# Ledger of designs, part 84: designed miniproteins, single chains, continued (2)

Each design is a single chain, and the fold is of that chain. pLDDT is the mean over its residues in the fold that is shown.

## One batch from the design tools (miniprotein)

Design m6903
Fold by ESMFold2-Fast:
Structure m6903 (fold): chain A 78 residues (1-78)
Amino acid sequence: MKKVVNIEINAKDRESMEREMGAAQEQLEALADDFENTHVNIKVTYPSDLPEEEKEALERFAKEAAKLENVSVELYEA
């Protein structure tokens, strides 16, 4: 059976986004040997007043991550 891991990123601004993203990367690196046997669900919550450039960066991140069969990314506006 495949392991399921849920990662939540709660961004309030760019600084908190970078910090939360770093923590998520660390969690993914900890799964290195089991990554192929793990379904990863990433939920990102961002504020409605986040700059357009940052929103585009999140959309690119979600698109790239979605190319991986075992990764699902959901973006939510708070």
Scores: mean pLDDT 73

Design m6904
Fold by ESMFold2-Fast:
Structure m6904 (fold): chain A 95 residues (1-95)
Amino acid sequence: SNADIFEELYKKAFEEAVRRLRKLADQLGLSEEQKEEIIRKAREKAEKDFPTLLDIYLEQIPGTPSVDQQYNIYRMLLTLIMNYGLDEMARIIEE
């Protein structure tokens, strides 16, 4: 279904965001506990926003999304999840 495509894109974006956030945290010398907190906060915010994002997606794209539309959705979701993680990372560093 169209919702299944969005869920798959969200899953892929989240997995990629986790990889990037963990790599950046490692480069900054953050502990494993700090990395887990960053990922936890990003997950909580993303999961809270997911129903709203899905509703917007279904309203804007009532049929099967094109490959270009899928890639744009993936990039948008990746950027959003990355920003949630980066905001938490900044908070930890600035403490």
Scores: mean pLDDT 88

Design m6905
Fold by ESMFold2-Fast:
Structure m6905 (fold): chain A 56 residues (1-56)
Amino acid sequence: SDAAKAEQAARNKELSLRGQRMGEALKKARDTGKRLAAQVSASEAEAAARKILEEE
């Protein structure tokens, strides 16, 4: 029925908006994560280097 089609269209639109909001949130989280990951990677590299020096 036309009512069922309108309901389906409304649900699809709401899902699209939720998807857009999720995508924006994930983008912000990833941008923040890239900076934190770079700092963690540098720290991990230093820790690994120190461990090699202590293996003697």
Scores: mean pLDDT 74

Design m6906
Fold by ESMFold2-Fast:
Structure m6906 (fold): chain A 81 residues (1-81)
Amino acid sequence: NEKKKQAEELAKKAEELIKKARDAIAESPDAASLGLAHMYVAEALKYAEELEKLGDTERAKKLKKEADEVKEEGYAAYKAY
């Protein structure tokens, strides 16, 4: 139960950071926004890493995949901007 609560909190923090990264790219996909988005993704990956240490491997994998997708989306948006 304690581990499950910790996992939910870590997942929520990572998801919020991924959302902030997407919001930054959506606002303006310039170099500054990409830098900010990369910082948010880096923090989200730290939480995903802690989540994996708690044994929630599947959710950690999902968050890492979403983080990679945000980086790809941001780069594509930057090239089209």
Scores: mean pLDDT 83

Design m6907
Fold by ESMFold2-Fast:
Structure m6907 (fold): chain A 69 residues (1-69)
Amino acid sequence: VAPEDYIPAALARAIREGDAAAVPALLDLLKQEYPDSTVAILERALALARELGREEIAAIIEAYLKTLA
């Protein structure tokens, strides 16, 4: 199963399109809706961003994950 299959559609779309500006708000929404799964979903989203070469989005997700540790 591809990592993107476990990422909320809006976040997966932002990563695929390179819409870095939308990502912070989507990460906050993710934490609100899936508090117990946020870290796992973000680790998958980070993997997707790296696979697609979305360096700015990968950096945003890494920074957000760091605040959750």
Scores: mean pLDDT 79

Design m6908
Fold by ESMFold2-Fast:
Structure m6908 (fold): chain A 90 residues (1-90)
Amino acid sequence: GSDVEGAQAMAEGAYRGALTGDKESAFEGAKRGIELGATPSQLAVGAGYGTAKGVEDGGTKEHARNASEGALQAGAKPAALAMRAVADSI
């Protein structure tokens, strides 16, 4: 996979997680992003973007924080930190 595909997978998972609070969405996004070869920096950018968009589309701060645990469980600490940073900005 490409860097773009990995970052996009992370963004999609973070977006769904921020909308719903579902940590499994962020977990699967992070796992897929890692499998596609995204770097920690690319995962952080995707996660931050997806979380910000999810919050704009009606997600809560608590949903974003809960979903960030999924990214952490997948081993994507920079993605989890990016999601929490967005949550802490609202």
Scores: mean pLDDT 87

Design m6909
Fold by ESMFold2-Fast:
Structure m6909 (fold): chain A 84 residues (1-84)
Amino acid sequence: EEELKKIYEYSKKLYDLFYDRPATEIARKLYPDDPEAFEKAREEIKKQLRELDYQNYQLQKEVDALTRALEEAIRKMEEALRAA
């Protein structure tokens, strides 16, 4: 339990760090000479990258759920045909 919580917290930190590099590179290209605009852009890009990753995760879960529902529907259809 405690070990799993530590792994989760570490993973969350790694995820945040994973978005830091691409967000920093993009923001640097957009605002090379404005540190304030750079920092605001970096944080906004990080937020958008996290949102896109979350949407991809949700989409994968939705695909998995639809696949299982289709398999269940096929099984029930085969059972109904066998009973008729």
Scores: mean pLDDT 75

Design m6910
Fold by ESMFold2-Fast:
Structure m6910 (fold): chain A 119 residues (1-119)
Amino acid sequence: SKVQEYVDKLLNAKSLEELVELVVDAFLELSLGELLEVYEAVLPKLSKKKRLYLTLTLTAVLLMRYHGLSAEEAVEAAIKYYTYHNKLSDEEIEELRKLLLKVLRPREEEIRNAVPPRP
C-alpha cells in the first residue's frame, strides 16, 4: 500500500531534508486519513529531532493548503504553536526555519493547489 511505502521511506530517510521532502510527497499523494496513519506509525519510531521536523512540516503544509498561508507564514505559525509548550533554543528554531523554508518555498504553489484528499 502507499501508506506502508511512505512509512518505510520516512523511517529510512537519510537526512532531515529528505524527511521533510517525503512529508510533502506523502501529503500530495495520500488522503488525509492515510497521511494520519503514516504519521501515527512513524512518530514513535523516530528520534526526538526527526519527530519535531515531521510534526512541524505536517503542520505547515496543512496550514498552507487549508488556511491559505504562504510557506513563510505557515512555518512561523507551526514554530510558534510548538514552542508555546516545548522549549527550543534560538539556534534550533533558526535551523528548523531554514530547512523547512528551503523545502516548502519551492513547493508552495503545488502544496496550496493540491487536490483535496478523499475523506
Scores: mean pLDDT 86

Design m6911
Fold by ESMFold2-Fast:
Structure m6911 (fold): chain A 80 residues (1-80)
Amino acid sequence: MKEKFEKIRKELKELTEEVRRQPPASREEAMRLLREVMDKMGEIKEELEKNPDEASEEVKKIFDEIVKEVLELFRVVGAL
C-alpha cells in the first residue's frame, strides 16, 4: 500500500510540474488531465477498500500529501 501511494504521489507531482511548464492548451486537454487525476484517486480508494487494515499513520500522511498535490494541480490548471 505505502509503495503504491508513493508512486501515485510522485506521478501527481511530476504531472503538476509538467502542467506548470505547459498549461493545457484547451478545455478538452484540461478535462483529460482531470480524468487522469480522478483515475489515480480511484486506485487509492480501491487499495484502501481492499486493505483497510494496512492504512497506517504513515499511509494516511502520504494520502494527505496526495490530496494537497491534487488541490495544487487543480489550482494550477484553473479548475478551482
Scores: mean pLDDT 75

Design m6912
Fold by ESMFold2-Fast:
Structure m6912 (fold): chain A 84 residues (1-84)
Amino acid sequence: SSMVQQQIDDNRRLAEFYREQAKKAAAEGDDETAASFEKAAKLYEEGVKALQAGDLAKARELSLKAVSYSMRGMALRIDADLAR
């Protein structure tokens, strides 16, 4: 459906975004933040596969996990900024 295609496109965009954030964190020596964003990106990519398979329950579970890792990455970045 068009709605499922939009969710696939959104998950692909988020995966690319968090891969870029992970690369930036790694370049700055922040391996812990990079690892959290990399996990978020991989979970969004797995979400694409779940959506393509029609497994909406798994897609939802993967999205919630991806959000959790993205929030962890952001918290680690804020902690690093506060240590300045």
Scores: mean pLDDT 88

Design m6913
Fold by ESMFold2-Fast:
Structure m6913 (fold): chain A 81 residues (1-81)
Amino acid sequence: SSEREKIVKETEKKIKELAEEASKKFPEYAEVFEALAQHIIDEIRAAAKTLSAEELRKLSEKTLKGFEELVKIFEENLKKK
């Protein structure tokens, strides 16, 4: 359980950092990035109740990559006018 708690806290911190950086780049979408980050954090917390530490770590890695890719898609689309 302590390992799962550590994974949740580390993931929450990284997601919040990614959302903060995205919000600084696109302030008009700050509320969208913050809402998405909170939704992801809530899902990771829920998953931590049923998944093993190893499964939770893999989910965390996939989720962080997905968030980074989503932000990149937003950046590319906003550059297209």
Scores: mean pLDDT 82

Design m6914
Fold by ESMFold2-Fast:
Structure m6914 (fold): chain A 59 residues (1-59)
Amino acid sequence: MEEQKKLVEAQGKALINGTRLRHKDDEVIEKVERKMKEAVASGTMEKLREAQRFAASLK
């Protein structure tokens, strides 16, 4: 659980950074950040996967 939380945080930061590089739209970046905060709060890999799929769908 704790180790997964740490992993989700690290992957979340990478995902947000990647989104900022690919998109200049603050609204899009905020949506990705919100999804990632939800994943971190829940501490589950399922929510992380959901956030990653959402980010991918923006392309």
Scores: mean pLDDT 71

Design m6915
Fold by ESMFold2-Fast:
Structure m6915 (fold): chain A 69 residues (1-69)
Amino acid sequence: LSEEEKKILEADELLAFARMAKSLGMEDVAKKQAIEAAKILGDEEALKAAKEGKIDKAIDLIEKKIAEL
């Protein structure tokens, strides 16, 4: 796998954990996972949303970014 593909896979794994944590009501954990995924992808808008606690928006932005790569 290329370095780019490795980063995408890592971000996708973090996105999956963020979704799972959110479904379990673990908002703080979901926030941390979303922040890490956004950092790996370099998505400033997703990072800002995650830091502001807008977890649904952050997850949607990260998912969109991964789909575009």
Scores: mean pLDDT 82

Design m6916
Fold by ESMFold2-Fast:
Structure m6916 (fold): chain A 80 residues (1-80)
Amino acid sequence: SVLEKLQELWEEIKKLIDEKAPDEEIIRQIRKLVDLLRENGLISEEELSEIEEALRNRDLERALELLNEALGKANEKLNS
C-alpha cells in the first residue's frame, strides 16, 4: 500500500539521521518520499514548495519538520 511505502521511506530517513549519514543521502531519501506523496496527490503545491525551499537552503531540520506535517495530513486523508 501507499501508506506502507511512505512509512518504509520515513523509517529509512530516521535510520540515516541516527547513523549520521551525509546530508546528501538524507536529502535523496526525502526527495523519494516527497515524490511518492506528489504522485499520489497527498501533498499540496504549497507544502511541496516549502519543502523544496528548505532543501535548497540545506535546512534539513526545517525540511523534516515540514515533511512530518505533510505525512500526518496524508495519513489523515487516507484514513478518512
Scores: mean pLDDT 84

Design m6917
Fold by ESMFold2-Fast:
Order: structure tokens, then sequence, then C-alpha cells
Structure m6917 (fold): chain A 97 residues (1-97)
């Protein structure tokens, strides 16, 4: 399914963020494009997260990277509902910064 390809992309990008190869902002931007192509409802949450992440100060981006690493491990290989909950928690964190 389209959602399965999106989840595979999320896992790939999470590993690249964890390895320091790309920023959380860059990963979120790539996921927004993948979600749009898939027509997935997560695209709206990802787009909002990407926008908020792009507006963060450098010191707050480090906090974002740590949270993404924690949430990514929690939802790795999990069902869609856990991924959506993790994105909603990410959005709440970003809105508080």
Amino acid sequence: SASAELYKKMEELYERVKAGEISVEEALEELVEAAREAGDELGELLAEAALLASQLKPEDQEKLEKLVEELGEEVKGGPREKVKEALERLLEFLKKL
C-alpha cells in the first residue's frame, strides 16, 4: 500500500537523522513530499511539523533531534496509529518552542 511505502521512507529517514546525515527539517520535508504522493492523511501533520521545525532556533533544533530519536525508536515497526500519535506529540513539542 501507499502507506507502507511512506512508513519505509520514515524508517529510512529516521536512520539517516540518527546517523547525522540529514537534519530533522530535511527529513520532514522529504516525508511531506512522500505523503502527498501517497495521499496519506499524515501528510498534513508532517507538513505542519516541517513548517514549525524550519522556524526553530539552532539550539531548539538539537532538542527536536533528541525528541525525534526517542519517538522514532518507540514507533519503529509499529502500527500506523503509533506513528500518528508520535507525530501529534512532535507537533505539541514544536508548538511549545
Scores: mean pLDDT 72

Design m6918
Fold by ESMFold2-Fast:
Structure m6918 (fold): chain A 81 residues (1-81)
Amino acid sequence: HMTKEELRAQVEDMRLFVEYAREKYKGNKKVDELVDRLEQVLEEIEKAIDAGNFDEAERLYREAVAIQDELLKLMKEIEKK
């Protein structure tokens, strides 16, 4: 069970990761698509928290983690090529 403060801290960490990935892999269409999707989900998490809808915020957080995992996998594939 994640607290509201812990969830907000994780969202902030994910925003830093998004900016890093966007700058480092600028112009890679697949990275750009995943980064844009992750940004949208992070915004929806903040809205859910502000609305007091913590079940939705947690569901959206799981979606954000899945997108971040896809980004990390793609980044590893780019580094190997």
Scores: mean pLDDT 84

Design m6919
Fold by ESMFold2-Fast:
Structure m6919 (fold): chain A 71 residues (1-71)
Amino acid sequence: NVPPASDDSLAALAALPARHLAAYLSHPEEQVRRAAGKALLLRPEAEREAALGLVPDSHRAWVEAYLAGLR
């Protein structure tokens, strides 16, 4: 297991605008990807849709699958 970058980094993800959270779904560390995905799922639907609109079409299916795996 790879440890998370830091607790501060994971907490900072929850405070980021949704558009920035979408970029972290491609992060190499699984812990960071999971934290970003959970933070996005806590946002209003309109805010999530705006963030997902910034994801390239080539990655959208992967991002949607990732979010579908989170609660």
Scores: mean pLDDT 69

Design m6920
Fold by ESMFold2-Fast:
Structure m6920 (fold): chain A 80 residues (1-80)
Amino acid sequence: STSVYIGNLHPSAMSEEAIRTLVATVVGTAPTKVVLDEENPTSAWVQFASAEEAARAVRLLDGLRFEGRRLVVRPAPDIE
């Protein structure tokens, strides 16, 4: 899978631009797509160009403390 699901984001980080900046800063690569989860207001789907980039994103972002919150990151099905 080339996509990940990021949960427990701070409300100040709940924009496509803020999530792209966080991911680019921590993972070292820009995602190809970001979709905010309408059902979970602190969560988003993020897609990368490769499965290796998605796996690195899970490894580097899962458990990261960002603005007082511990991020929860999981592999996800590809975003259409």
Scores: mean pLDDT 80

Design m6921
Fold by ESMFold2-Fast:
Structure m6921 (fold): chain A 100 residues (1-100)
Amino acid sequence: MSNDEIALRLLEIGILAQEAKELSADDPEVVALLTEVIRLAARAATDVLRGRMSNEELIATLERIRALLEEAKRLSTNPEAVELIERAIALAEETIRRLR
C-alpha cells in the first residue's frame, strides 16, 4: 500500500468519525472519543504523507483508533452513528491487515 493510499484511508476514517460525531451531539462521551479519533487520523495521515511514520507506529496508531471507535460504538445510542463507526472500524482493521 502506498503512503497516499494509507493517508486516504486515514482521512476516510476521520470523515466517518466526524459524521458519527455530528449525529452524537447528545452523547458527550461518544463525542470525546470520536474527537480523539479525528485528531489521531489527521495527525497520522500528515505524518504518513511526510514519510515520518513507520509501519509499526502506524499499526499502533490504527489499533488505538480501533479501540476508541469500539468504545464509541459501545456507548452510542444512535443507530446511524453506530453504522458509521462500524464502517470506520472495518476500514481500520483492513488497513492494519494490509500494512504487514
Scores: mean pLDDT 90

Design m6922
Fold by ESMFold2-Fast:
Structure m6922 (fold): chain A 75 residues (1-75)
Amino acid sequence: KTQEVAEVAIEVTEQHFPPDLAEKARQAAQDALSQGKSSSQVLSDIAKAAGVSSSTLSKMVKEHLEKREQAEKLG
């Protein structure tokens, strides 16, 4: 789900990057979502705004989602 992927990517950037880069990532996510871009394109735009590779951000988002799912299952 594109919206969920964008939200998690923004959370990841807020935790791991300076506030100014996190804000740019949030703006990029909103712009990409408003344009109807796919989840992969949204991640790429967020990664570009944050100054990282799309593969790095994608890996971080995937790990974050997996940890969240495991935490829910264990709690």
Scores: mean pLDDT 77

Design m6923
Fold by ESMFold2-Fast:
Structure m6923 (fold): chain A 87 residues (1-87)
Amino acid sequence: LEAAARAAAEELRRRAVEKGLGEEEARDAADATPIPRDLSEAGARYLVETVFEIGREVSPAAARALAGQLSSKVPQVGKAYLALLEE
């Protein structure tokens, strides 16, 4: 799960850069990444970290938006992780 999530996020970033996609397009691509509902807590946390890091390459605003989207898809784990990032 974690390795696959990282590979997917990295591919989305490469596509965004190569095609000259903006913040909005990068967000759409990341949103297309499948997030299993049965993802482990460690896997969900790793996915949040990976998405947050890939977003930093585009802009701080994009990173925050991507992390927010993941929190919506994995509510309890994502919300807790984002709270830790804000502290």
Scores: mean pLDDT 50

Design m6924
Fold by ESMFold2-Fast:
Structure m6924 (fold): chain A 72 residues (1-72)
Amino acid sequence: MERVVITVTDFDEVESALQRYEDAVLEGKEVELELRFEPTPEESVRFGRLMLEVQRRLEAAGIHERPRPAPK
């Protein structure tokens, strides 16, 4: 299985990174999300909402996968 690593260095990049994640999962690739910043509690809540929207779109396409953070 082809593996894609998507890195996020700032919260402003999250929406574009999640779009790339969605596209890669729809192509049947294994996707890893790497956060290179420490999210605040507020940013974590916003990230969770964006993730739920991506998950709903993936589920509608017949995919049900949850990304794992990079082990660091």
Scores: mean pLDDT 72

Design m6925
Fold by ESMFold2-Fast:
Structure m6925 (fold): chain A 82 residues (1-82)
Amino acid sequence: MKAEIEEKYKKLLEELAETGDKKYAEELVELGKKYGDLKWLFYGYHYLAMVTGKKEYLEKALKLAKELKDEVTVEQLERALK
């Protein structure tokens, strides 16, 4: 990934931390889909789950964590879904 795209993702994460507005998480999902970046797509769905409390976003984040082979995150998300 180019540094300019990484900087854009970091700015969206910062806005989410400061405002809690789900629109920034939705933008992360759109950018992750557009650029095929599974890691940023994961962060977008994970933050949507935190902001909205909807189980479906947590399930999408879990699927992406499995594709990324992040075993620690998979275990944490499976616990959250119980």
Scores: mean pLDDT 77

Design m6926
Fold by ESMFold2-Fast:
Structure m6926 (fold): chain A 57 residues (1-57)
Amino acid sequence: SLDADIARVSDAIRRVGDAVGASDDTIQRAIDTGEQLLRQGASVQQATQAGANIVLD
C-alpha cells in the first residue's frame, strides 16, 4: 500500500540522516521529497534514493 511504502521510505531516510548527522529539517525535506515521488508513481527504491541524496548532500 502507499502508506506502507511511505513508512518504509521515511524510516530508511531517517536511518541514513541519523548515521550522517543531518539536521531534522534536512531529514524532513528528504522524507517529503520521497513521499511526493511515491505519490507520483515512483518506486520505493527511487524515492529512497532521492531522499538519501538530499540527506547526503
Scores: mean pLDDT 87

Design m6927
Fold by ESMFold2-Fast:
Structure m6927 (fold): chain A 65 residues (1-65)
Amino acid sequence: DLERALRLARLAAELKERGDFETAEQLGNEASVLAEKAGVLEASKAARDGDYEKAAELLEQAIKE
């Protein structure tokens, strides 16, 4: 679901900023899978590319629409 994907992408971005790249990647990959299932392919790609802030932004926009 979009809201869960958004929460995971936001948490991944926060962890990446704190230097926890391993946990950030794990959560980002989960957010990517959920974004793909929800049809937000651009957010899924951003999360897989490690751009978790962009993924979160795209997911937030999808929820508002």
Scores: mean pLDDT 84

Design m6928
Fold by ESMFold2-Fast:
Structure m6928 (fold): chain A 99 residues (1-99)
Amino acid sequence: GEKALKEIEKILLEMEIMLGLVRILLGVAKLVGAEEEILKKLEEIIEEIEKIIKEVEEIKEKLKKGEIKAEEALKKAKEYLEEAKKLFEEAKELFKTVK
């Protein structure tokens, strides 16, 4: 229902914030002349988070159309959020190697 849609919207916002932060990390890494391998891995993490966001947006649209149950939609969205969090932690660890 409506509560599930609001929860998915909050998950999307959290993922968009993490994506923005990884983009900032990539920008700083480029400015300080980080190794090409590190830059490439950060770019790949950005692409993976973007794909996850797109999948959750699709889940939100299916929920609006009644094509998916609220419980299933929330479960999938939360699983994608955990994947995005792992990617964000990986980006932070990669950024530590830039110094």
Scores: mean pLDDT 90

Design m6929
Fold by ESMFold2-Fast:
Structure m6929 (fold): chain A 87 residues (1-87)
Amino acid sequence: MPSIEELVEETVERLREILATEDRETALKKIGEIMEEFFKRLITEHGVDPARVLEAAIEIREFYEKNNKDVEAMVEKAEEIARELAE
């Protein structure tokens, strides 16, 4: 089982690769799937409080809405929050 830090780094690399290779609509869908998997693994494999994960998901969603639905900016915020969840 990867450590929480390894899971965060793996997730961040996957998000960055999707942004570099996919169109906006495909990237948004794949990023959503990656983040859903990441949140499930934080709870099930690493025992992270589901309330903390829910707050993180809400913060990312609100940031996306406030930043004119900028997918790249959303990924930067998701990376920041993922690192915070590992601490």
Scores: mean pLDDT 81

Design m6930
Fold by ESMFold2-Fast:
Structure m6930 (fold): chain A 85 residues (1-85)
Amino acid sequence: MPLDERDKKILQLYIENIYKPPSNAEIAEKLGISVKTVSNRIGKLIKSGKLLEIEVLQGLIRIRESLGMSTEKLEKELEEIKKSL
């Protein structure tokens, strides 16, 4: 599935907000687009599996941090995904 510039920016916002994923309204404000457009694009990203990969890594980071475990490897994986966009 082709990712356009706005899809990439949405994924970057999710990566940058590991501990508190951004709301559709917050993404819409930051990108200067409508909430409806954000919702449609997120639905597309969920269907493609791209958002799931990021959400799994974010969830693992939060769990490991709550257990006092190192998150360095998972944070590095998110940074590499961000750079590949």
Scores: mean pLDDT 76

Design m6931
Fold by ESMFold2-Fast:
Structure m6931 (fold): chain A 96 residues (1-96)
Amino acid sequence: DDRRRRYQRLLGRAIRATRDALRLTQNSSNLSRDDVIRAVNRALQLVARANSLGGGVTSDAGRYLGLSLDYIQSGNFQQGTDYTRQSLRLLQRVYS
């Protein structure tokens, strides 16, 4: 139905943004911290929108992206990468 199609489309966008954020966090040594932060924030915004439409199903993925952002802002790209990866796995599980 229309609601489910809108949710799935938004969730797909959130997955793609989170995957992009993961790539950037993994390559942080070759990128500015601000570029990485912007990518994670973009993923967070899309996950939040998907969470609102999906009744909270993606809340854990959003929490992990929030943790990722905190670690990246503190310079811990290893933990930031790990939490972004965990968020991506959760989103992919929900999408199927």
Scores: mean pLDDT 85

Design m6932
Fold by ESMFold2-Fast:
Structure m6932 (fold): chain A 102 residues (1-102)
Amino acid sequence: TPAAKAFIRAAEAGDEEAMREAALELMKDDSAPVNIGGTAYRAGRAAGEAGDEARKEAVIRAIEEAAREAGYSEETVKAIRESVTLWAEAGYAEGVRGTQSV
């Protein structure tokens, strides 16, 4: 989706404000609960390629805060955070490995 692409680009740039704006648009997408893992993985990979753990944490935080702002229950926000954390961590590790393989 356009929002997912914007979020990944913001993560590649390290732009936390752009990540927050894109995450809010992403959570308005009816497919967000199904596709959020792939978006988190790619954003985490961008953070890993940059070697920036704070950026990885900003990715997770932006999605968690956007889910809360979108009106999801705290139980659903927690589930989204746990899922997004796993996907972003996996992406981050792959990004770090990719950098070392070149």
Scores: mean pLDDT 78

Design m6933
Fold by ESMFold2-Fast:
Structure m6933 (fold): chain A 90 residues (1-90)
Amino acid sequence: STYEEEAARVLKEMEHYVQVKVDRLDELAKAHPEVKELAEKAKERLRELLAEAKAKLAAGEDPSKVFDEFVKKVRAVEDEFQAEYEKILD
């Protein structure tokens, strides 16, 4: 595959990945209004990570490395959200 084809595929995968996470955060905020601010903060961080990853792809960075680092950073956001979520609901 060309760089352009691989970068486009990784971009679509990252956009879909973020959308799934955002949808779950919206569902949690609807079920538990007390976590709404926490969910909005997590959504903003996910959007920032996606923008950062898009910029790296535009700069010609290796798409597989961009994706791997992106997933690692998204998991860190999810771990932070889960820890704070558990504190709010207890």
Scores: mean pLDDT 89

Design m6934
Fold by ESMFold2-Fast:
Structure m6934 (fold): chain A 92 residues (1-92)
Amino acid sequence: VIALAIALSLLALALSRLALKLAGSVKAVALAIAGALLGIGGLFLAELAAAALATGALSPEQALALAIEGVRDAIRGIVLALAAIALALLEG
């Protein structure tokens, strides 16, 4: 689950970067930035879950809950990045 959160967060960041390159409007830029911030948040939660599990600071159940929140943030980031790309392409 942590590996999935990392992979999806990196995908959100990659799509947000592509959206920013294509963006011709303030709205497309705003959606791309929102997607990137959610991707960063998902990555942070995944790293926090991994570190807490490794140090014994959290139970495996608590670490899993953090990793799931990281996946949710990453998916939201992907959706916003795809919306930004779609908006940029519709404006082109």
Scores: mean pLDDT 74

Design m6935
Fold by ESMFold2-Fast:
Structure m6935 (fold): chain A 65 residues (1-65)
Amino acid sequence: SDVDRRMDQMTDDVSDIIRQGMDQGWSQDDIISTRRQFQEQQIQQIVSQFPDDSDVQTYLDQVKS
């Protein structure tokens, strides 16, 4: 589905951020902060695109815990 592709893209982008941070010698705190900020922005975008999607809502509930 479109939502699955969007979530997969976010997961790949998160992995790229972690890899880039490690390659550049960022601190663990910097990697965590950058990843969190990116994920929050992406989640807001996904919710905006798919507000009534039950899979998106389930995913959000899991991430918030």
Scores: mean pLDDT 76

Design m6936
Fold by ESMFold2-Fast:
Structure m6936 (fold): chain A 99 residues (1-99)
Amino acid sequence: MREEAIDRLIEAAEKTIEVIKENKEGVIEALERLKENSPVPKEQEAADLFLEAVKEKDEKKAKLLILEAQALLAEAYGDEELAEIAREAAERIRKEIEK
């Protein structure tokens, strides 16, 4: 189900935030390297959004940035279905931020 896929992607973003908290400097170094070495503009944009998420103190905003980055990565790799699911997940989190 699409709803189950959206929920799983949000859960994956939450786990990503936990990984970032445990190894913030290592994650920053990996993302900077991806940004410098990737020939794909959307992958560079995704890396930039992930870097913003690492610096974000609000968990919901960090989650939104991760989901937007995942949508760009999916588009970069031609996975249109995953990109749409990631955008729907991002919209759900955005509405939570807006109250």
Scores: mean pLDDT 80

Design m6937
Fold by ESMFold2-Fast:
Structure m6937 (fold): chain A 71 residues (1-71)
Amino acid sequence: TASAIAAAVAYAKAQVDAALAAGRISEEQARTIKEEIDAVAAAVAGSPASDAIYAILRKTGELLAEARAAQ
């Protein structure tokens, strides 16, 4: 459902904010990752909710890992 996807996006963005607050990523990286989360959510809006949620969370984890590795 749209509400389940919105909850996954909110959770994903909260993880980005936590990484920023911990000093693990820059403000620019946080902004870019949040934009990518929104883009993935839009791209998967027509998918089954479970697939959409998985795609959002997986991409968020990948982007956060890449950003931390770049530090």
Scores: mean pLDDT 83

